# Ledger of designs, part 94: designed miniproteins, single chains, continued (4)

Each design is a single chain, and the fold is of that chain. pLDDT is the mean over its residues in the fold that is shown.

## One batch from the design tools (miniprotein)

Design m15256
Fold by ESMFold2-Fast:
Structure m15256 (fold): chain A 66 residues (1-66)
Amino acid sequence: SLEEEIRQQRKDELMKKIDELTSKAVELARAIREHADDPETVARLQAEYDKVLEEIKKLREELKSL
C-alpha cells in the first residue's frame, strides 16, 4: 500500500541519518583522543559528541515508533 511505502521511505531516511551521525560520533571520539592534551578543544568536541549521541537517541526512538 502507499502508506506502507511512505513508512518504509521514512524508515530508510532515519536509518541513513543514524548511520551518518554514528560515523560522525566515531570521528569525534577519535578527534577527542588525538587532542587529549588540549582541554579547550576536547571540551568543544565533547559538546558536539554529546549532541550527536542525543540526536541518534531521538532518531532511534522515532524509528521504533514507525
Scores: mean pLDDT 88

Design m15257
Fold by ESMFold2-Fast:
Structure m15257 (fold): chain A 95 residues (1-95)
Amino acid sequence: SVEEQLKKELEELEKRIKDRIEKYGVAPSASDILRKRFLEVALNKDVETLKAFLDELLKQGFSKETLYRILERFYELGAITPEEYEELKKWIDEK
C-alpha cells in the first residue's frame, strides 16, 4: 500500500539521519528535516498536524503555490481525504 511505502521511506530516512549523526556528529539537513516531517504528517493523517506543518513551511519562506503543490501530493498519495484536502486548501487561501 501507499502507507506501507511511506513507512518504509520514513524508516530509511531515519536510518540515514542516525548514521550521519553517529559517524560524523552532524545535524540533519533542512531538506532531511522537512522530508521527515512530510512523511510523519502523511502517516498520521491528522488535519491539525498538517496545518502545523504547512504553517512551518510558510514561516521558512515557502510560497502558497509550493504549499498547494505539497497539499496536492498528499491528496494524490491518499494521505488525506477529499474533505481534508478542501479544508486545508481553504485554510491556505485564508493565509
Scores: mean pLDDT 77

Design m15258
Fold by ESMFold2-Fast:
Order: sequence, then structure tokens, then C-alpha cells
Structure m15258 (fold): chain A 80 residues (1-80)
Amino acid sequence: SAMEQVVQLLGDLFLELLAQPGGEPAAGAVGDLAARLMRSKTKEEQLAVLDEFEEWARGTLPPDAYARLAAVLDQIRALL
């Protein structure tokens, strides 16, 4: 299902971030995003959650981490 693919993409990103020194807070934020998406009932709610998360990440994460995360969010949007 599309949600199984979304969870796999976020899980892969979570493990990638955990492997980096100081990546624990960013990995935690990705885990929280996964939980929020799984609780969202409509495509409109899911897209809103992704947009809010991307805006937070743009202001909070270093440019390289933001670029990687934005690419994964675009893949998720394509699955919805």
C-alpha cells in the first residue's frame, strides 16, 4: 500500500539520520512525522502534515539535512 511505502521511506531516513553524529533529534522528528501521517485520515490532512513538517525543517535543520528530508517528502507526496 502507499502507506507501507511511506513508512519504509521514513524508516530508511530515520536509520540514516541515527547513523550520523548528532542526528538523534532529526531522527526523532522523522519518527514523530511518521506517527502523525499514520494518524491522518485524509490525503488533505496528510499533505498538511507534510507541509508543516517541511516548513519546520527548513527553519531548524542544516541545509544538507533539509535538502535530503525535502527530497524524501517529495517522494511521499508522489505516493499520496
Scores: mean pLDDT 81

Design m15259
Fold by ESMFold2-Fast:
Structure m15259 (fold): chain A 80 residues (1-80)
Amino acid sequence: AEEIRAEFDAVLAELETLRKNADKLSPEEVKARIDEIQARMDELLARAKKELSPEEYFDLEARAGVAEIYLVTLRLGLEK
């Protein structure tokens, strides 16, 4: 439980690092990092659904929803 939360927090920290440095990276590298972060979040949510209580899972899912908005915003930035 705590391990899943710690890994999730690490993924969110990587998203923040990407957001801060997106202008310094190529569009291809930004896209690759977005895909990596998305895949890691999806894996952690799948594990959380199996290993955590429903309440703890929904807390992580809500935080992932906010992160998803940032990921979508980064993807849109690559096209404009």
Scores: mean pLDDT 80

Design m15260
Fold by ESMFold2-Fast:
Structure m15260 (fold): chain A 93 residues (1-93)
Amino acid sequence: DAARAALDALVEAIRRGAPIEEIRRLAEEAARLLSEATGVPLEVARLAIASGIIAMLLAQGLSLEEALARAREIVGQDVVDALEALLAEEEAR
């Protein structure tokens, strides 16, 4: 499965601290392949990839602020802003 291979490559790149340019390319590829494999819109696939990246960075010991800043560099401002809006709605209980 091409989507799984792309996700595995992205996870390994994040774990080894690959250059931001490489991580950006792998994240966009993973999002596109996930969208194609699942039939969800690309915007939704990008949100899923962004969430996964943030979780991985937090697991590596980054603060939430640092993880969000890195995710913005990787997947773009719009995607991270959309994810933060969803999280803020959940916290507004």
Scores: mean pLDDT 80

Design m15261
Fold by ESMFold2-Fast:
Structure m15261 (fold): chain A 85 residues (1-85)
Amino acid sequence: MEEERKRMKELLQEISRLTLNQDSDEVQEKIKALFKEAMDLTDEEMETLLERDRNGDLSLSPRIAQRIARYEEILRELREEKAAQ
């Protein structure tokens, strides 16, 4: 739980750092969409969902797991692109 929350925050911070100097409108639009999706889920909401899952109210949301995996893929691509420059 704590690890997942920290991981999501770290991914968002790294994406933010890598995109600070991006001038491409297309890249900026894609990153804004990603941040909008990520910011739709606050730390408190993520904790609430994980708490409900622990209490058997619902299984751990595959959407959270898929979201983290997607952010990791995007971050990897951004790092590779920056390293190639």
Scores: mean pLDDT 56

Design m15262
Fold by ESMFold2-Fast:
Structure m15262 (fold): chain A 62 residues (1-62)
Amino acid sequence: MPLSPEEGARALASLRAALEEDVAAGRATQEQADKAYADAERHIREGGTEDDLVAAYLSAAR
């Protein structure tokens, strides 16, 4: 389903926190985190679904 603005904002906040922890723990580079966040933000702005956000996150983590 397309995310509401409130759902999109919460999803981005959760993703940002997770990416910051991944970088701090050495599980991801800052570049990978920045790319994943930018891709997720773009998907939300373009009316993307939750599945699109999950796919973008998994693609960045792979």
Scores: mean pLDDT 70

Design m15263
Fold by ESMFold2-Fast:
Structure m15263 (fold): chain A 92 residues (1-92)
Amino acid sequence: ADEKVKILFSKLVKNFPKSNTPLIKKLSTASLDEINADKGLVLEVKKFQKRKGLKVTGILDDDTLLELENYYGVSITSDKFVKRFAFDLMTE
């Protein structure tokens, strides 16, 4: 899980290098602990986990990453996933 989350957020920087969105800017340079503690991300992860019947932790664990890959239909480390995930994070 941890390595996939690092790759995901590294790709977020590369796909949105000129983004002025505070959340993307913050998470693109964040440690795993900071990513897992981010209020906006934790809330969205918890909503997803509850909807899919997963343990509601707010953490991007292996079970949550697998369900996200199934939901988006692509690997979590793919540019397609990164673009869709970033869009969801930029909505109010």
Scores: mean pLDDT 64

Design m15264
Fold by ESMFold2-Fast:
Structure m15264 (fold): chain A 97 residues (1-97)
Amino acid sequence: NQKAADELESILNSKAVALKKLGMDELADRYLELAKELREAVLNGDQAKLKEVIERIKELEKEWAEKQGLSDDVINSIVESIEKLVNGILNADKAEK
């Protein structure tokens, strides 16, 4: 649970740093906000908030990829990778159910 959250947070923060170097400051700040919200949702065990954060990460990745002119197939691959990490966090609470 915690390790998967730390990995996703690290990915979001690294993405934000790269985006700032590309001059995409607004997009980078949104990634940093999502990293903080993800951390708080995990600490609180808020499953509804975790699902909301997943959807927002998907939308943010789509927005970034559209600005780069990437195809929907590439966007979907990136989003799926993020979803797998977040599902690892969610599954830790549901594995015994």
Scores: mean pLDDT 71

Design m15265
Fold by ESMFold2-Fast:
Structure m15265 (fold): chain A 70 residues (1-70)
Amino acid sequence: MEELKKRLEELEERAVKLGSNNVIDEEKLFEMRELQGKAKLALEEKNYKEAEEYIKKFEKLLKEVEEELK
């Protein structure tokens, strides 16, 4: 549980740094924010399996955006 929270925090920090240094596609930004919000809500509701799924999707999208900016 702490592991999922830590993972989400690290992904959030990466997304903030990415957005601060780059102009990101609006659709991708919206999708990342949606997944981040859903992951946070799932963690607050103790739906850990759902939270893990959203965290995985968020990480995948973040990596995709990072690759597009190279």
Scores: mean pLDDT 79

Design m15266
Fold by ESMFold2-Fast:
Structure m15266 (fold): chain A 96 residues (1-96)
Amino acid sequence: MVNALKQAFSDLQTALKTGASDEAILASLTVITGLLKSMPLTEFKRLPTSFINSLRNTLKSISENHVSPEIRKKALEALTELDVHEGIDDIKKAVK
């Protein structure tokens, strides 16, 4: 799952950079959302902090700025799944 999420994010970044179709961006966001939703916390913790920050910043930018309401909604769904995993990590750090 970690490698699949990294690949999906790379595909999303390429689509944004090259001005790819809304369908290509939506497909990448759908894959990212599905991977985040199915990813166990243990696999999520294997992701570098720099990767998580880049993913969050990209998803937030899309959810706020993209011209397509459907793409903004999908980016917000992915961002919400990412925030759920990070919220669990923050709670564990606070309870130590």
Scores: mean pLDDT 76

Design m15267
Fold by ESMFold2-Fast:
Structure m15267 (fold): chain A 81 residues (1-81)
Amino acid sequence: SAEELRALAEGMAELAITLARLGDVEGVRDVLQALARLLESHGLLEQAARARELADRVPDMSPEEIVAEIERLLAEILAAI
């Protein structure tokens, strides 16, 4: 359901933000890749592509940049639901 997808996306974004603040770059990538798969399964292909692109960029970004991009991605996902 849209409500379940919203709750899962919010929870995954919160986990990714927490991992980013802890400096766990690999953890952030894993969560973003899992989020992309979830979004693909719900037909949100543009947002899934955004999550995958962000996962690829995470190793080259600061924690502050990662948090800002995750918050932006979550807003885009919630607007598409």
Scores: mean pLDDT 91

Design m15268
Fold by ESMFold2-Fast:
Structure m15268 (fold): chain A 96 residues (1-96)
Amino acid sequence: MEEEKEKKLEELKKKAYENAAKMTDEELQAIIDELQAIYQEHLSRHPVLSPEEEQQLAIDLQKKFLEKLIGEDTSPLSEEEIEEIFKAAVKGRAEA
């Protein structure tokens, strides 16, 4: 049971790494543009963010980025798992 969960996390990390490494600058820009639009819409409804609200928004945007990158729902993932997968994606881009 636990080995199966660890295997799935490693699979998602590998997928994020590989997809980030092969992503074009155009594809990356498209994702950034969409996340920027989400950020601007949030600010239009809530123009002043507390540090806590800014942190939560950053986590939400990170989850959206990963969903676009790996094509998997990030809802069942913990914050720690999200961080691990995101680090794998960043490493993939840095090594590309």
Scores: mean pLDDT 76

Design m15269
Fold by ESMFold2-Fast:
Structure m15269 (fold): chain A 84 residues (1-84)
Amino acid sequence: SMENEEKIWKEAKLALIEIYAGITRTEVLRRHPEKLPVAEAFADAAIEAGKDPSKIPEVKRLAEQLPFAKKDAEIIIKLANEIS
């Protein structure tokens, strides 16, 4: 039975989404602290997209407002699609 392995991989991918969202938030805090509220909204949207891929468009829209989010957003979107 693969149920336990699938659960572990899903949890690992959700953790990676949180890590990449956190990387963007940290870089924004360091270089553009005035954009921190957008980076926090991006992190929240990223976590929600991991649970519900219908939230992926919100991740894309918020990433467009952030100077360092493109690579992290691409990874987050890939992980969210792999979970679904």
Scores: mean pLDDT 86

Design m15270
Fold by ESMFold2-Fast:
Structure m15270 (fold): chain A 77 residues (1-77)
Amino acid sequence: TADRIHRLAVELMETQEKLLSLLPPEEAKKLQADVDAAKDFREMARIYKEYAKKSSGEVKELAEKAARLAEEIDRLL
């Protein structure tokens, strides 16, 4: 439903903001650019999954969460 997609989109945005706040400015800018260039939520999920593979700790957990949220939104569209 639209309400479910909206809730997931808000949680994804909050997760993205937290993730970017933990990164060095240059790395945050690069990740944001890659995500902004994604054509759909499926591609966005792939970008976050690849980022999670090279990350650790809270950054890894947030990247994995962002990927899961993007995948769930894609499945509902």
Scores: mean pLDDT 86

Design m15271
Fold by ESMFold2-Fast:
Structure m15271 (fold): chain A 97 residues (1-97)
Amino acid sequence: MRERAEYKIELLREYAELAATDPDPRLRAAALEAIGVLARELARLAEEDPSLRERVIEALREALEVARRLQADPDPEVAAAAERAARVLEEAIERLE
């Protein structure tokens, strides 16, 4: 579980960077959708292994800050994807707290 969680945390950070920096709005939106999937998977891993909980919550909070900023993205599909990602991240964090 630990190695899978660490890999998914790294992927989450990579997708957050892609969502924040990529000039293609389609890639930014896709990265935000990937963040939502990874958030659900990381929440499940932390529920199965409570020793991961603090690290997972920290990573999810970092991704949530990015998703919240991107709700103001000028591309409406990116803004909508950011709203969905933020909701999933907030639910995942609440579930682990």
Scores: mean pLDDT 87

Design m15272
Fold by ESMFold2-Fast:
Structure m15272 (fold): chain A 69 residues (1-69)
Amino acid sequence: GMAEADALVAEAIALLRRGERPDDALLRRIRELLGSNRSNEQMLAMLEAMLAAGVDTADTRAGVATLLA
C-alpha cells in the first residue's frame, strides 16, 4: 500500500543522503507499490529529485504524492 511505498521511499532517500545507491530490488519494490511503469533508473532519478527538493522522512508521504505521482 501507500504506507509501505512511503516507508521504502524514505529508506531509499536515506541511502542517497549517505551517498549510497538503493539496490535494484528496492527500486523495483517501490515501482510495484506505486503502480509505476518507470524504469529503475527513472525511479532513482525521481528519488534524487525528492532529496534535492529537501524531502525528509516527515514529509516523504507528501513527496510521493507530489513528485512521484
Scores: mean pLDDT 71

Design m15273
Fold by ESMFold2-Fast:
Structure m15273 (fold): chain A 100 residues (1-100)
Amino acid sequence: MLSREELAQKAWEEFEKTFAEAAKEAKKENSPLKVEVKVEGDKLIVTLTYTKDGKEVVIKQVLPLIPPEGVSKEETEAALKASGAALNAFFTGEPVPPLT
C-alpha cells in the first residue's frame, strides 16, 4: 500500500502533466488559461478552464492537501493559491517573480 505522502506526490506529478498539457492547448488556441484553487477540508480542488474550438473546456483535479510540519492549513491554502497564479504565468511564458 502506498503511503499518504507517496500518493500525494503521484497526484501532484499527474497534475503537473495535466497542467502542462492544458497550458499547451490553451496557448495553441490563443486562449487564456484560468486556474482556480479551492480548499475543501484536507483536499485541494484545482480547476483549469480554457477555450478549445470555441468551446469551454474545464478540467478538475483533486489533490491531497498535506501542509508542511508547523504550517497552518490557512497558510498552505494562501501559498497554493499564489502558486496557482505563478504556475499559470510559468506555463504561459509570463515571467514569474522570484521570491526573495
Scores: mean pLDDT 64

Design m15274
Fold by ESMFold2-Fast:
Structure m15274 (fold): chain A 94 residues (1-94)
Amino acid sequence: MKELYDKIATETAESVKTAAEEFLADKDGDVVVRETALGILLAALSWAASLAHSEESKEKVKEALETLARAAESLGTPLGKLIAEKARKLAEEL
């Protein structure tokens, strides 16, 4: 079961990291919708972090959280800053 949870955590982290990188590259769209999307990605990574048991899966989740934090900060909004802060705290706890 541990291996399955690490796989889910790793695949979730890689998917979120890709989405966050695309978010950094493309700044088009309504700010509230962008904030909502990043909030959903943070929720996904929060659950992935709870499943990550191996050092490799934890590292993948950390990389995704750091990329998400940069994407959230790029919004320049108070909610973006809060999402970035929560992502970084979660990465520090892994």
Scores: mean pLDDT 85

Design m15275
Fold by ESMFold2-Fast:
Structure m15275 (fold): chain A 74 residues (1-74)
Amino acid sequence: MTPEQYLRKGRFYFFQGKFDEAKKWYEKAIELAKEQGDTDLLAEAYHNLAHVYGALGQFDKAREYLAEAEKLKA
């Protein structure tokens, strides 16, 4: 499975309110994007994971992952 496929699965579960499942798929996307050196997909995965933490009420972690995504785009 590609990082893009993991991101699509994460988004599918996120929009269904299944935030723990979405988190697992975004974490898999992060792992695979790191292995492949795909910084654009890694940034997207961090951004999506930040939205999961926001939905779970973990705002400090959400902010940290947003910062990691922005570093990859700078």
Scores: mean pLDDT 84

Design m15276
Fold by ESMFold2-Fast:
Structure m15276 (fold): chain A 97 residues (1-97)
Amino acid sequence: KKIEEEAKKHVENARNAADAMVKLAQESGDKAEDSILKAAETAIEHVKRAKELNPDYAKEAAKIVVDGLEKASEAVTNPELREKLKKYAEDVKKIAE
């Protein structure tokens, strides 16, 4: 159904953004700060959009995005960027609840 398909697309878009964020953090680290943060913000927005459509899909998207944010935070060396990514993970956990 249209609403369910839209929710699924937001989960897939959140996964793609989270994967891109992790790849940028692992391959480029702190040099890709702006791109990492943009990917994180994109992933979080898709979690919020999924929640508006279906809370079960939002929980799935949030789990993917939280895992990605934690991996990205471990891959970067700038402490301010690490704390910002960890804060985003906490915010996403609250969105999914």
Scores: mean pLDDT 87

Design m15277
Fold by ESMFold2-Fast:
Structure m15277 (fold): chain A 90 residues (1-90)
Amino acid sequence: VSVEEIARATVILTLAVHLTVLENDKSLSPEDLKLLREAANEAIQRIDAGDYDGAIKVLEEALKKATDPRVQEALKSVIKAVENAKKIIE
């Protein structure tokens, strides 16, 4: 297993954990939940292609649109994970 594979898996896992926690929160806005899911799917596709900068841009755009503080914190955590993964690969 390569360092690149471990870094990518760590980002995907971080994203999946946040989604699982937030999807179980019945007080979450349907719009913010949809935004998070769409941003997550796009970010994963970009990470799979090795486009970490593209993944960060997608997540930052979602963060600008998110209104729920819990979704904003989840997006910030995932952005940091992608940034850290990029540093490990570089």
Scores: mean pLDDT 79

Design m15278
Fold by ESMFold2-Fast:
Structure m15278 (fold): chain A 82 residues (1-82)
Amino acid sequence: LPRAVIPAAILVVLAEEGPLTLRELAERLGVSQATVSRHVELLERAGMVERDRETGTVSLTPRGRAAAPGAARIVAGARRAL
């Protein structure tokens, strides 16, 4: 995946599959856990995702859910698949 679409791809995967760990997100997106972790941190600061520290899962906030349809259009327009 191009780095520019990774945040959008994270939002789409979380909207479709529900809460996932960083490892599961990395497997779904075909990128490293370090790459996913960095983008999840950016999305957390944007208020679009939150982490459950007990389970280690990442989930969408209401803001993230509102952004997911737009994110899906970005991902669909990308030249690389999820």
Scores: mean pLDDT 78

Design m15279
Fold by ESMFold2-Fast:
Structure m15279 (fold): chain A 81 residues (1-81)
Amino acid sequence: EELLNELKERLPELSDEVIEQLYATIKKIAEEFKVDPKTLLPLAIVLARSYVETGKPFIPEKLPEELRKIVEKLKAFLDSL
């Protein structure tokens, strides 16, 4: 609930339904990669903010392999909106 509220505060342009779907996606990715959802929240917010502001999630050209896979899954979710 606390992480969900942070997403709502940082992404006010997105509907509650979209934010709940994003949060569910973050939890799913966190479980898959065996990381705490709190560690993925800043990355998810940055990608979602770039999507809201430019219509595309910004992806750095060079990323560690684990972060690249996480970013690709988050991008796939945002591209599905």
Scores: mean pLDDT 76

Design m15280
Fold by ESMFold2-Fast:
Structure m15280 (fold): chain A 140 residues (1-140)
Amino acid sequence: KPTPEQVLADVERVLEKVAPYLTPEQLAIAREIVENLRKIVELAQTPEEKDIVVKLGNVVIAALEFVKRLSQMDLSNPSNLIIAQLFVRYLLDEFRRVLAEAQKHASPELVELALKTMRLVVELIRKAFPEIDVPDVELP
């Protein structure tokens, strides 16, 4: 079973590969996402909290890899915009699922930090791709 520490290391590795595709402002947001994940890893005490952290880290990895993919796509093409919008919907659905589990099983501090991390991922996508409509992340 992957540990929170292993997933954090994977997120950091993926960020290093994605960093050349980010502006300095976008990279600063991505680094804040990693720092919040590091704090979440330190806060996770129970097996349920650790599983939530692993799930959150995997969604962050998917988001970073998709930011790299989108940076290489022509978003003036309507088909590419549809693909981007479908991914954003998938990402928000996964965030809602993780947040619902966190509300049931995690400390309030971990829930707040997870929500903040999710909102930073949304901000990163909005700043990187203004052409994509990204809804706000809300508490369930």
Scores: mean pLDDT 86

Design m15281
Fold by ESMFold2-Fast:
Formats: sequence, C-alpha cells, structure tokens
Structure m15281 (fold): chain A 74 residues (1-74)
Amino acid sequence: SAAQQAREEALEHIKKGEEAVKQGDVETAWKHITEASQYILELLRLGDHSGAAELSARLGVVVRQAVEEAEKKR
C-alpha cells in the first residue's frame, strides 16, 4: 500500500539521519530529516495517524540530536 511504502521510506531516512548525527554530519542529517518529514506528511494525508505519530516521535529525537551537534560548532 502507499501507506506501507511511505512508512518504510520515512523509517529508512530516519535511520540514515541517526547515522549522520553519530558521524557529526549535520548537513546530511538535515537532508534525511527533510525527506522523512515529507513521508510522514504523506502518512497523515493517507490517514495513517498512528504510523505518522510513531515516526514523528523518533524523527523528533534525531532533530534534537542534529541541533545539539550544530550548536557544538558555534
């Protein structure tokens, strides 16, 4: 289904964002955060509110970690 594909794509980008943050690569992390956000919005459009909520929670952790890494460079 379109919802299943969007979930898998969002999760893949979340995982790549997590890896980029671990390497201190904030720029790459933001690219994956942006892609994951687009798939989460697609899940909301398709009515998969529970899937979107779960992925949004995990993405929020990655966003916080990317912000923390960016602040270390100031």
Scores: mean pLDDT 87

Design m15282
Fold by ESMFold2-Fast:
Structure m15282 (fold): chain A 86 residues (1-86)
Amino acid sequence: SQEEIEKKIQEYKKAILESNSEEELLQNVKNLVKYIYNNYPESEQERRTEIITEILREVREVKGEELFEKALEVTRLTYIELKNEE
């Protein structure tokens, strides 16, 4: 259900923001991107982008610019990886 998807996204967001290391944070970002890709169709690309952008904005605010830029790169690379698996 949409409610379960939204709940899971919030769980991923919490895991990202509560990460104890850069490596853990970036892995949690990758996991979030994979989850969104698998649960929102390409016809909802704007919604996919909106959710990821909102979470990355919070990463920038809480963890700073450097981790934000690394998380953004991981997001882009993960999308390329997922597209190549199709």
Scores: mean pLDDT 84

Design m15283
Fold by ESMFold2-Fast:
Structure m15283 (fold): chain A 85 residues (1-85)
Amino acid sequence: TKEEEERRRRERQVRELQVQRAVEMLARGGDPRAAARLFETAGVPEAAKIAREYAENPSLDPKEVAEKAVKAAKKEQGFDVEVPE
């Protein structure tokens, strides 16, 4: 039971790192569809939706889009992620 909790905690850390990478991609004006796929595989579909909306609206501020994705990821999974710098 506690060993399963530790395993899930490690898996969660890996997913959190994937979300952080996707957030960095969005903040730097990278491929928002690639970021959306990373969010989906990490289990944060609301953050993936935000990334897809940015793909349809590239005139949006990439840092603001990344901040919205961070807020969604924190709400959905409680991930400790942040917009770089």
Scores: mean pLDDT 80

Design m15284
Fold by ESMFold2-Fast:
Parts: structure tokens; C-alpha cells; sequence
Structure m15284 (fold): chain A 71 residues (1-71)
């Protein structure tokens, strides 16, 4: 899956940011389980709670990836 590959790449890119890594790992797990709508909901919830700019960008990029996979 292109979405799984891109999320794994994002997780590697943001591995040193624990907030981003946690959100990306959760989204990746849900996408690997075929739970794309739940992954979108989790990422949207994360974006409402996270204030770190780098983590917000990571979650926004992941949200774009998962939304494209659902479309």
C-alpha cells in the first residue's frame, strides 16, 4: 500500500519527535488494519491537542496521506 509506505517514511523522518512518532505509529497501525476512517479521526483529534509545530506538520502530512488512500 502506498499509504503504508508513505506513513513508514514519515515515521522514520519524525522518529526523534516523540509526539509526532506516537501519532504516526497509531495512524500506521490503524491503516495496516484497514481502519482508514479511524486513522483519520485519530489524526484529526491529535491535531486539536498537539501544539508542537513539527508534530502538527507530521500529523497534517499523515492526514493528507490517509485521506488520499480513502478517496
Amino acid sequence: SAAIEELRRLLEEYRDNPVAAAGLADALRLVEQGRLEEAIAALEKGLKQVTDPAAREALRRALRVVREALA
Scores: mean pLDDT 88

Design m15285
Fold by ESMFold2-Fast:
Formats: sequence, C-alpha cells, structure tokens
Structure m15285 (fold): chain A 105 residues (1-105)
Amino acid sequence: AMDAYVEEKRPELLKYPSMEEALFAFTRAALEEAGDARGLAQLEELEAASDAELPALAERLAAELAERDPEAAEALRRVLAEFPDNSSVLRQAIAGVLALRALRE
C-alpha cells in the first residue's frame, strides 16, 4: 500500500537537510522500484532544468498525463497557472506527480 511504502522510507528521508531534497530522493526511489525508466529520465531533466524551463516542463508532463491521469494533469496545470514564477513550488509539484505515477500500478 502507498501508506506502508511512505512509512518504510521515512527513516531515510530524515537524513536530508530539506523537504525538497527529501522529496527528490523519495521520488527517485519510488521510480527505481517501479522500473519507470521514463520517469527517472524526467526526474533527471527536472534536476537539470533552470527556473525558466520549469513551466514548459510542467506543461509537457501535464499533456503526457492527460489521457492516463486527467486529475493529476489538471492539478499540475493549476499549480503552473497560480505559481508560474515560484520555482520551488513547481519543482516540488513536478516531483510529486512523478512519485504519484510511480506508486500507481
């Protein structure tokens, strides 16, 4: 279950100095366990992306999700619409969507 997975990984997250670093580490672990090579590539792209590139990356991911998970796609687009200049919020939203995708079978 998703809750059991989060509980299992909690001790590892406590060794990271920030919530963003903890979320990225959690997202990478979830994608690796799911065998999601596409998601791992997208996380790597997110980590390399400049703040100016984040809106385009968010919209591309939302477009990819639109058929499979329209609710997650809409949520990501709403974050982009409300916080287009908040790089920290955008990075966390994109990472969270990738983690959620990895945890959904």
Scores: mean pLDDT 74

Design m15286
Fold by ESMFold2-Fast:
Structure m15286 (fold): chain A 88 residues (1-88)
Amino acid sequence: SPQQQRQLQDLIDQYYTVVSSQIRNIRNGIDNNDNSSVNQSVDDMQSQVTQIINQINSMGTPDGQQTATRLSQQMDNTVQAIQNVINS
């Protein structure tokens, strides 16, 4: 439905807002050599993203399920990329 499409788009927009904000915090933590701040921002990002993905899944739509799967994979890739940087 148009309402479900709007709801899905709003949740996608929330996902990218959270990721962009937390990536900025992570970058600042790396630049300041503040590992505790970086770890906190990664944890906050994963927690907030999990809440958004759960809301997308709760829609019970095929488009929502496909989007949730894609965003989960993107988050896993993002966390792995951050982990590679901080372990280098």
Scores: mean pLDDT 89

Design m15287
Fold by ESMFold2-Fast:
Structure m15287 (fold): chain A 65 residues (1-65)
Amino acid sequence: SLEDKAVTGMDAGGRALARGQSREEAVKEAMRVYGLSEEAWTKVLDSVENGLSMKEAVERGIAAE
């Protein structure tokens, strides 16, 4: 599903952050996995950092396209 692909992208971005990479680099890693805009992926990361579930964060990011 689109949600499954976007969750895989978020996992890639989350791993980049766990490695100590910047938020900009995490967004670029997520974009390599699934082709949402940079603005949409930034909203996904912000939502997860603010305590939303990955599913809710991804749904909001897709809506931002």
Scores: mean pLDDT 77

Design m15288
Fold by ESMFold2-Fast:
Order: structure tokens, then C-alpha cells, then sequence
Structure m15288 (fold): chain A 70 residues (1-70)
């Protein structure tokens, strides 16, 4: 469903930002942390919509697999 796809997209963005932050220092790392906060806010909203959609949609979201690039 579109909600599950959006949730996966947000989780992948969070993983990418976390990886970038781990490779960065100083001000760059702080800016990436702020971007992570924004993505987390979007994730919270999507999670509420997923819960409202019902257990079958939530179970599909549990199957999301994230790959972290080198």
C-alpha cells in the first residue's frame, strides 16, 4: 500500500542520514542530526496512519528490509 511504501522510504532516509552522520564531524554531523529529527517527525505521522489502517498493513510494514550501502 502507499502507506507501507512511504514508511519504507522514510526508514531508508533515516538510515542514510545516520550513516552520513557517522562519517561526518562537527557542524556537518549536527546538520545531519537535524535532518534526522525531521524524518523522525514524518515517521511518527505515517506510523499513526499505519495503525489506523489495521493489523494487516502493520504486518506488511514489519517485513521492510533496509540495505545500507557502503
Amino acid sequence: TPLVERYEKLLRELVDLTLQQSQSTGEEARELARQQDRVLEEIDRVEEELRAAGPEVVEQARGIVLDVPR
Scores: mean pLDDT 75

Design m15289
Fold by ESMFold2-Fast:
Structure m15289 (fold): chain A 63 residues (1-63)
Amino acid sequence: MSPEERARVEALAAELAAEMVAAGSTRLPKSRIEAALREAGLPLSAIPLLEREILRHLMDHMS
């Protein structure tokens, strides 16, 4: 994954984490994660990285 793609995944993770905090949720459906990656033009192989970055942002918000 390129540094630019990684930065885009990290930015997307921050947006999705904020959405989860606003919704009072600790989980997103896979369809939402896949749709977000497709909209951003990112590969679905980025799902594991995106999930890890979402968890990091959630920990920051919950501390």
Scores: mean pLDDT 79

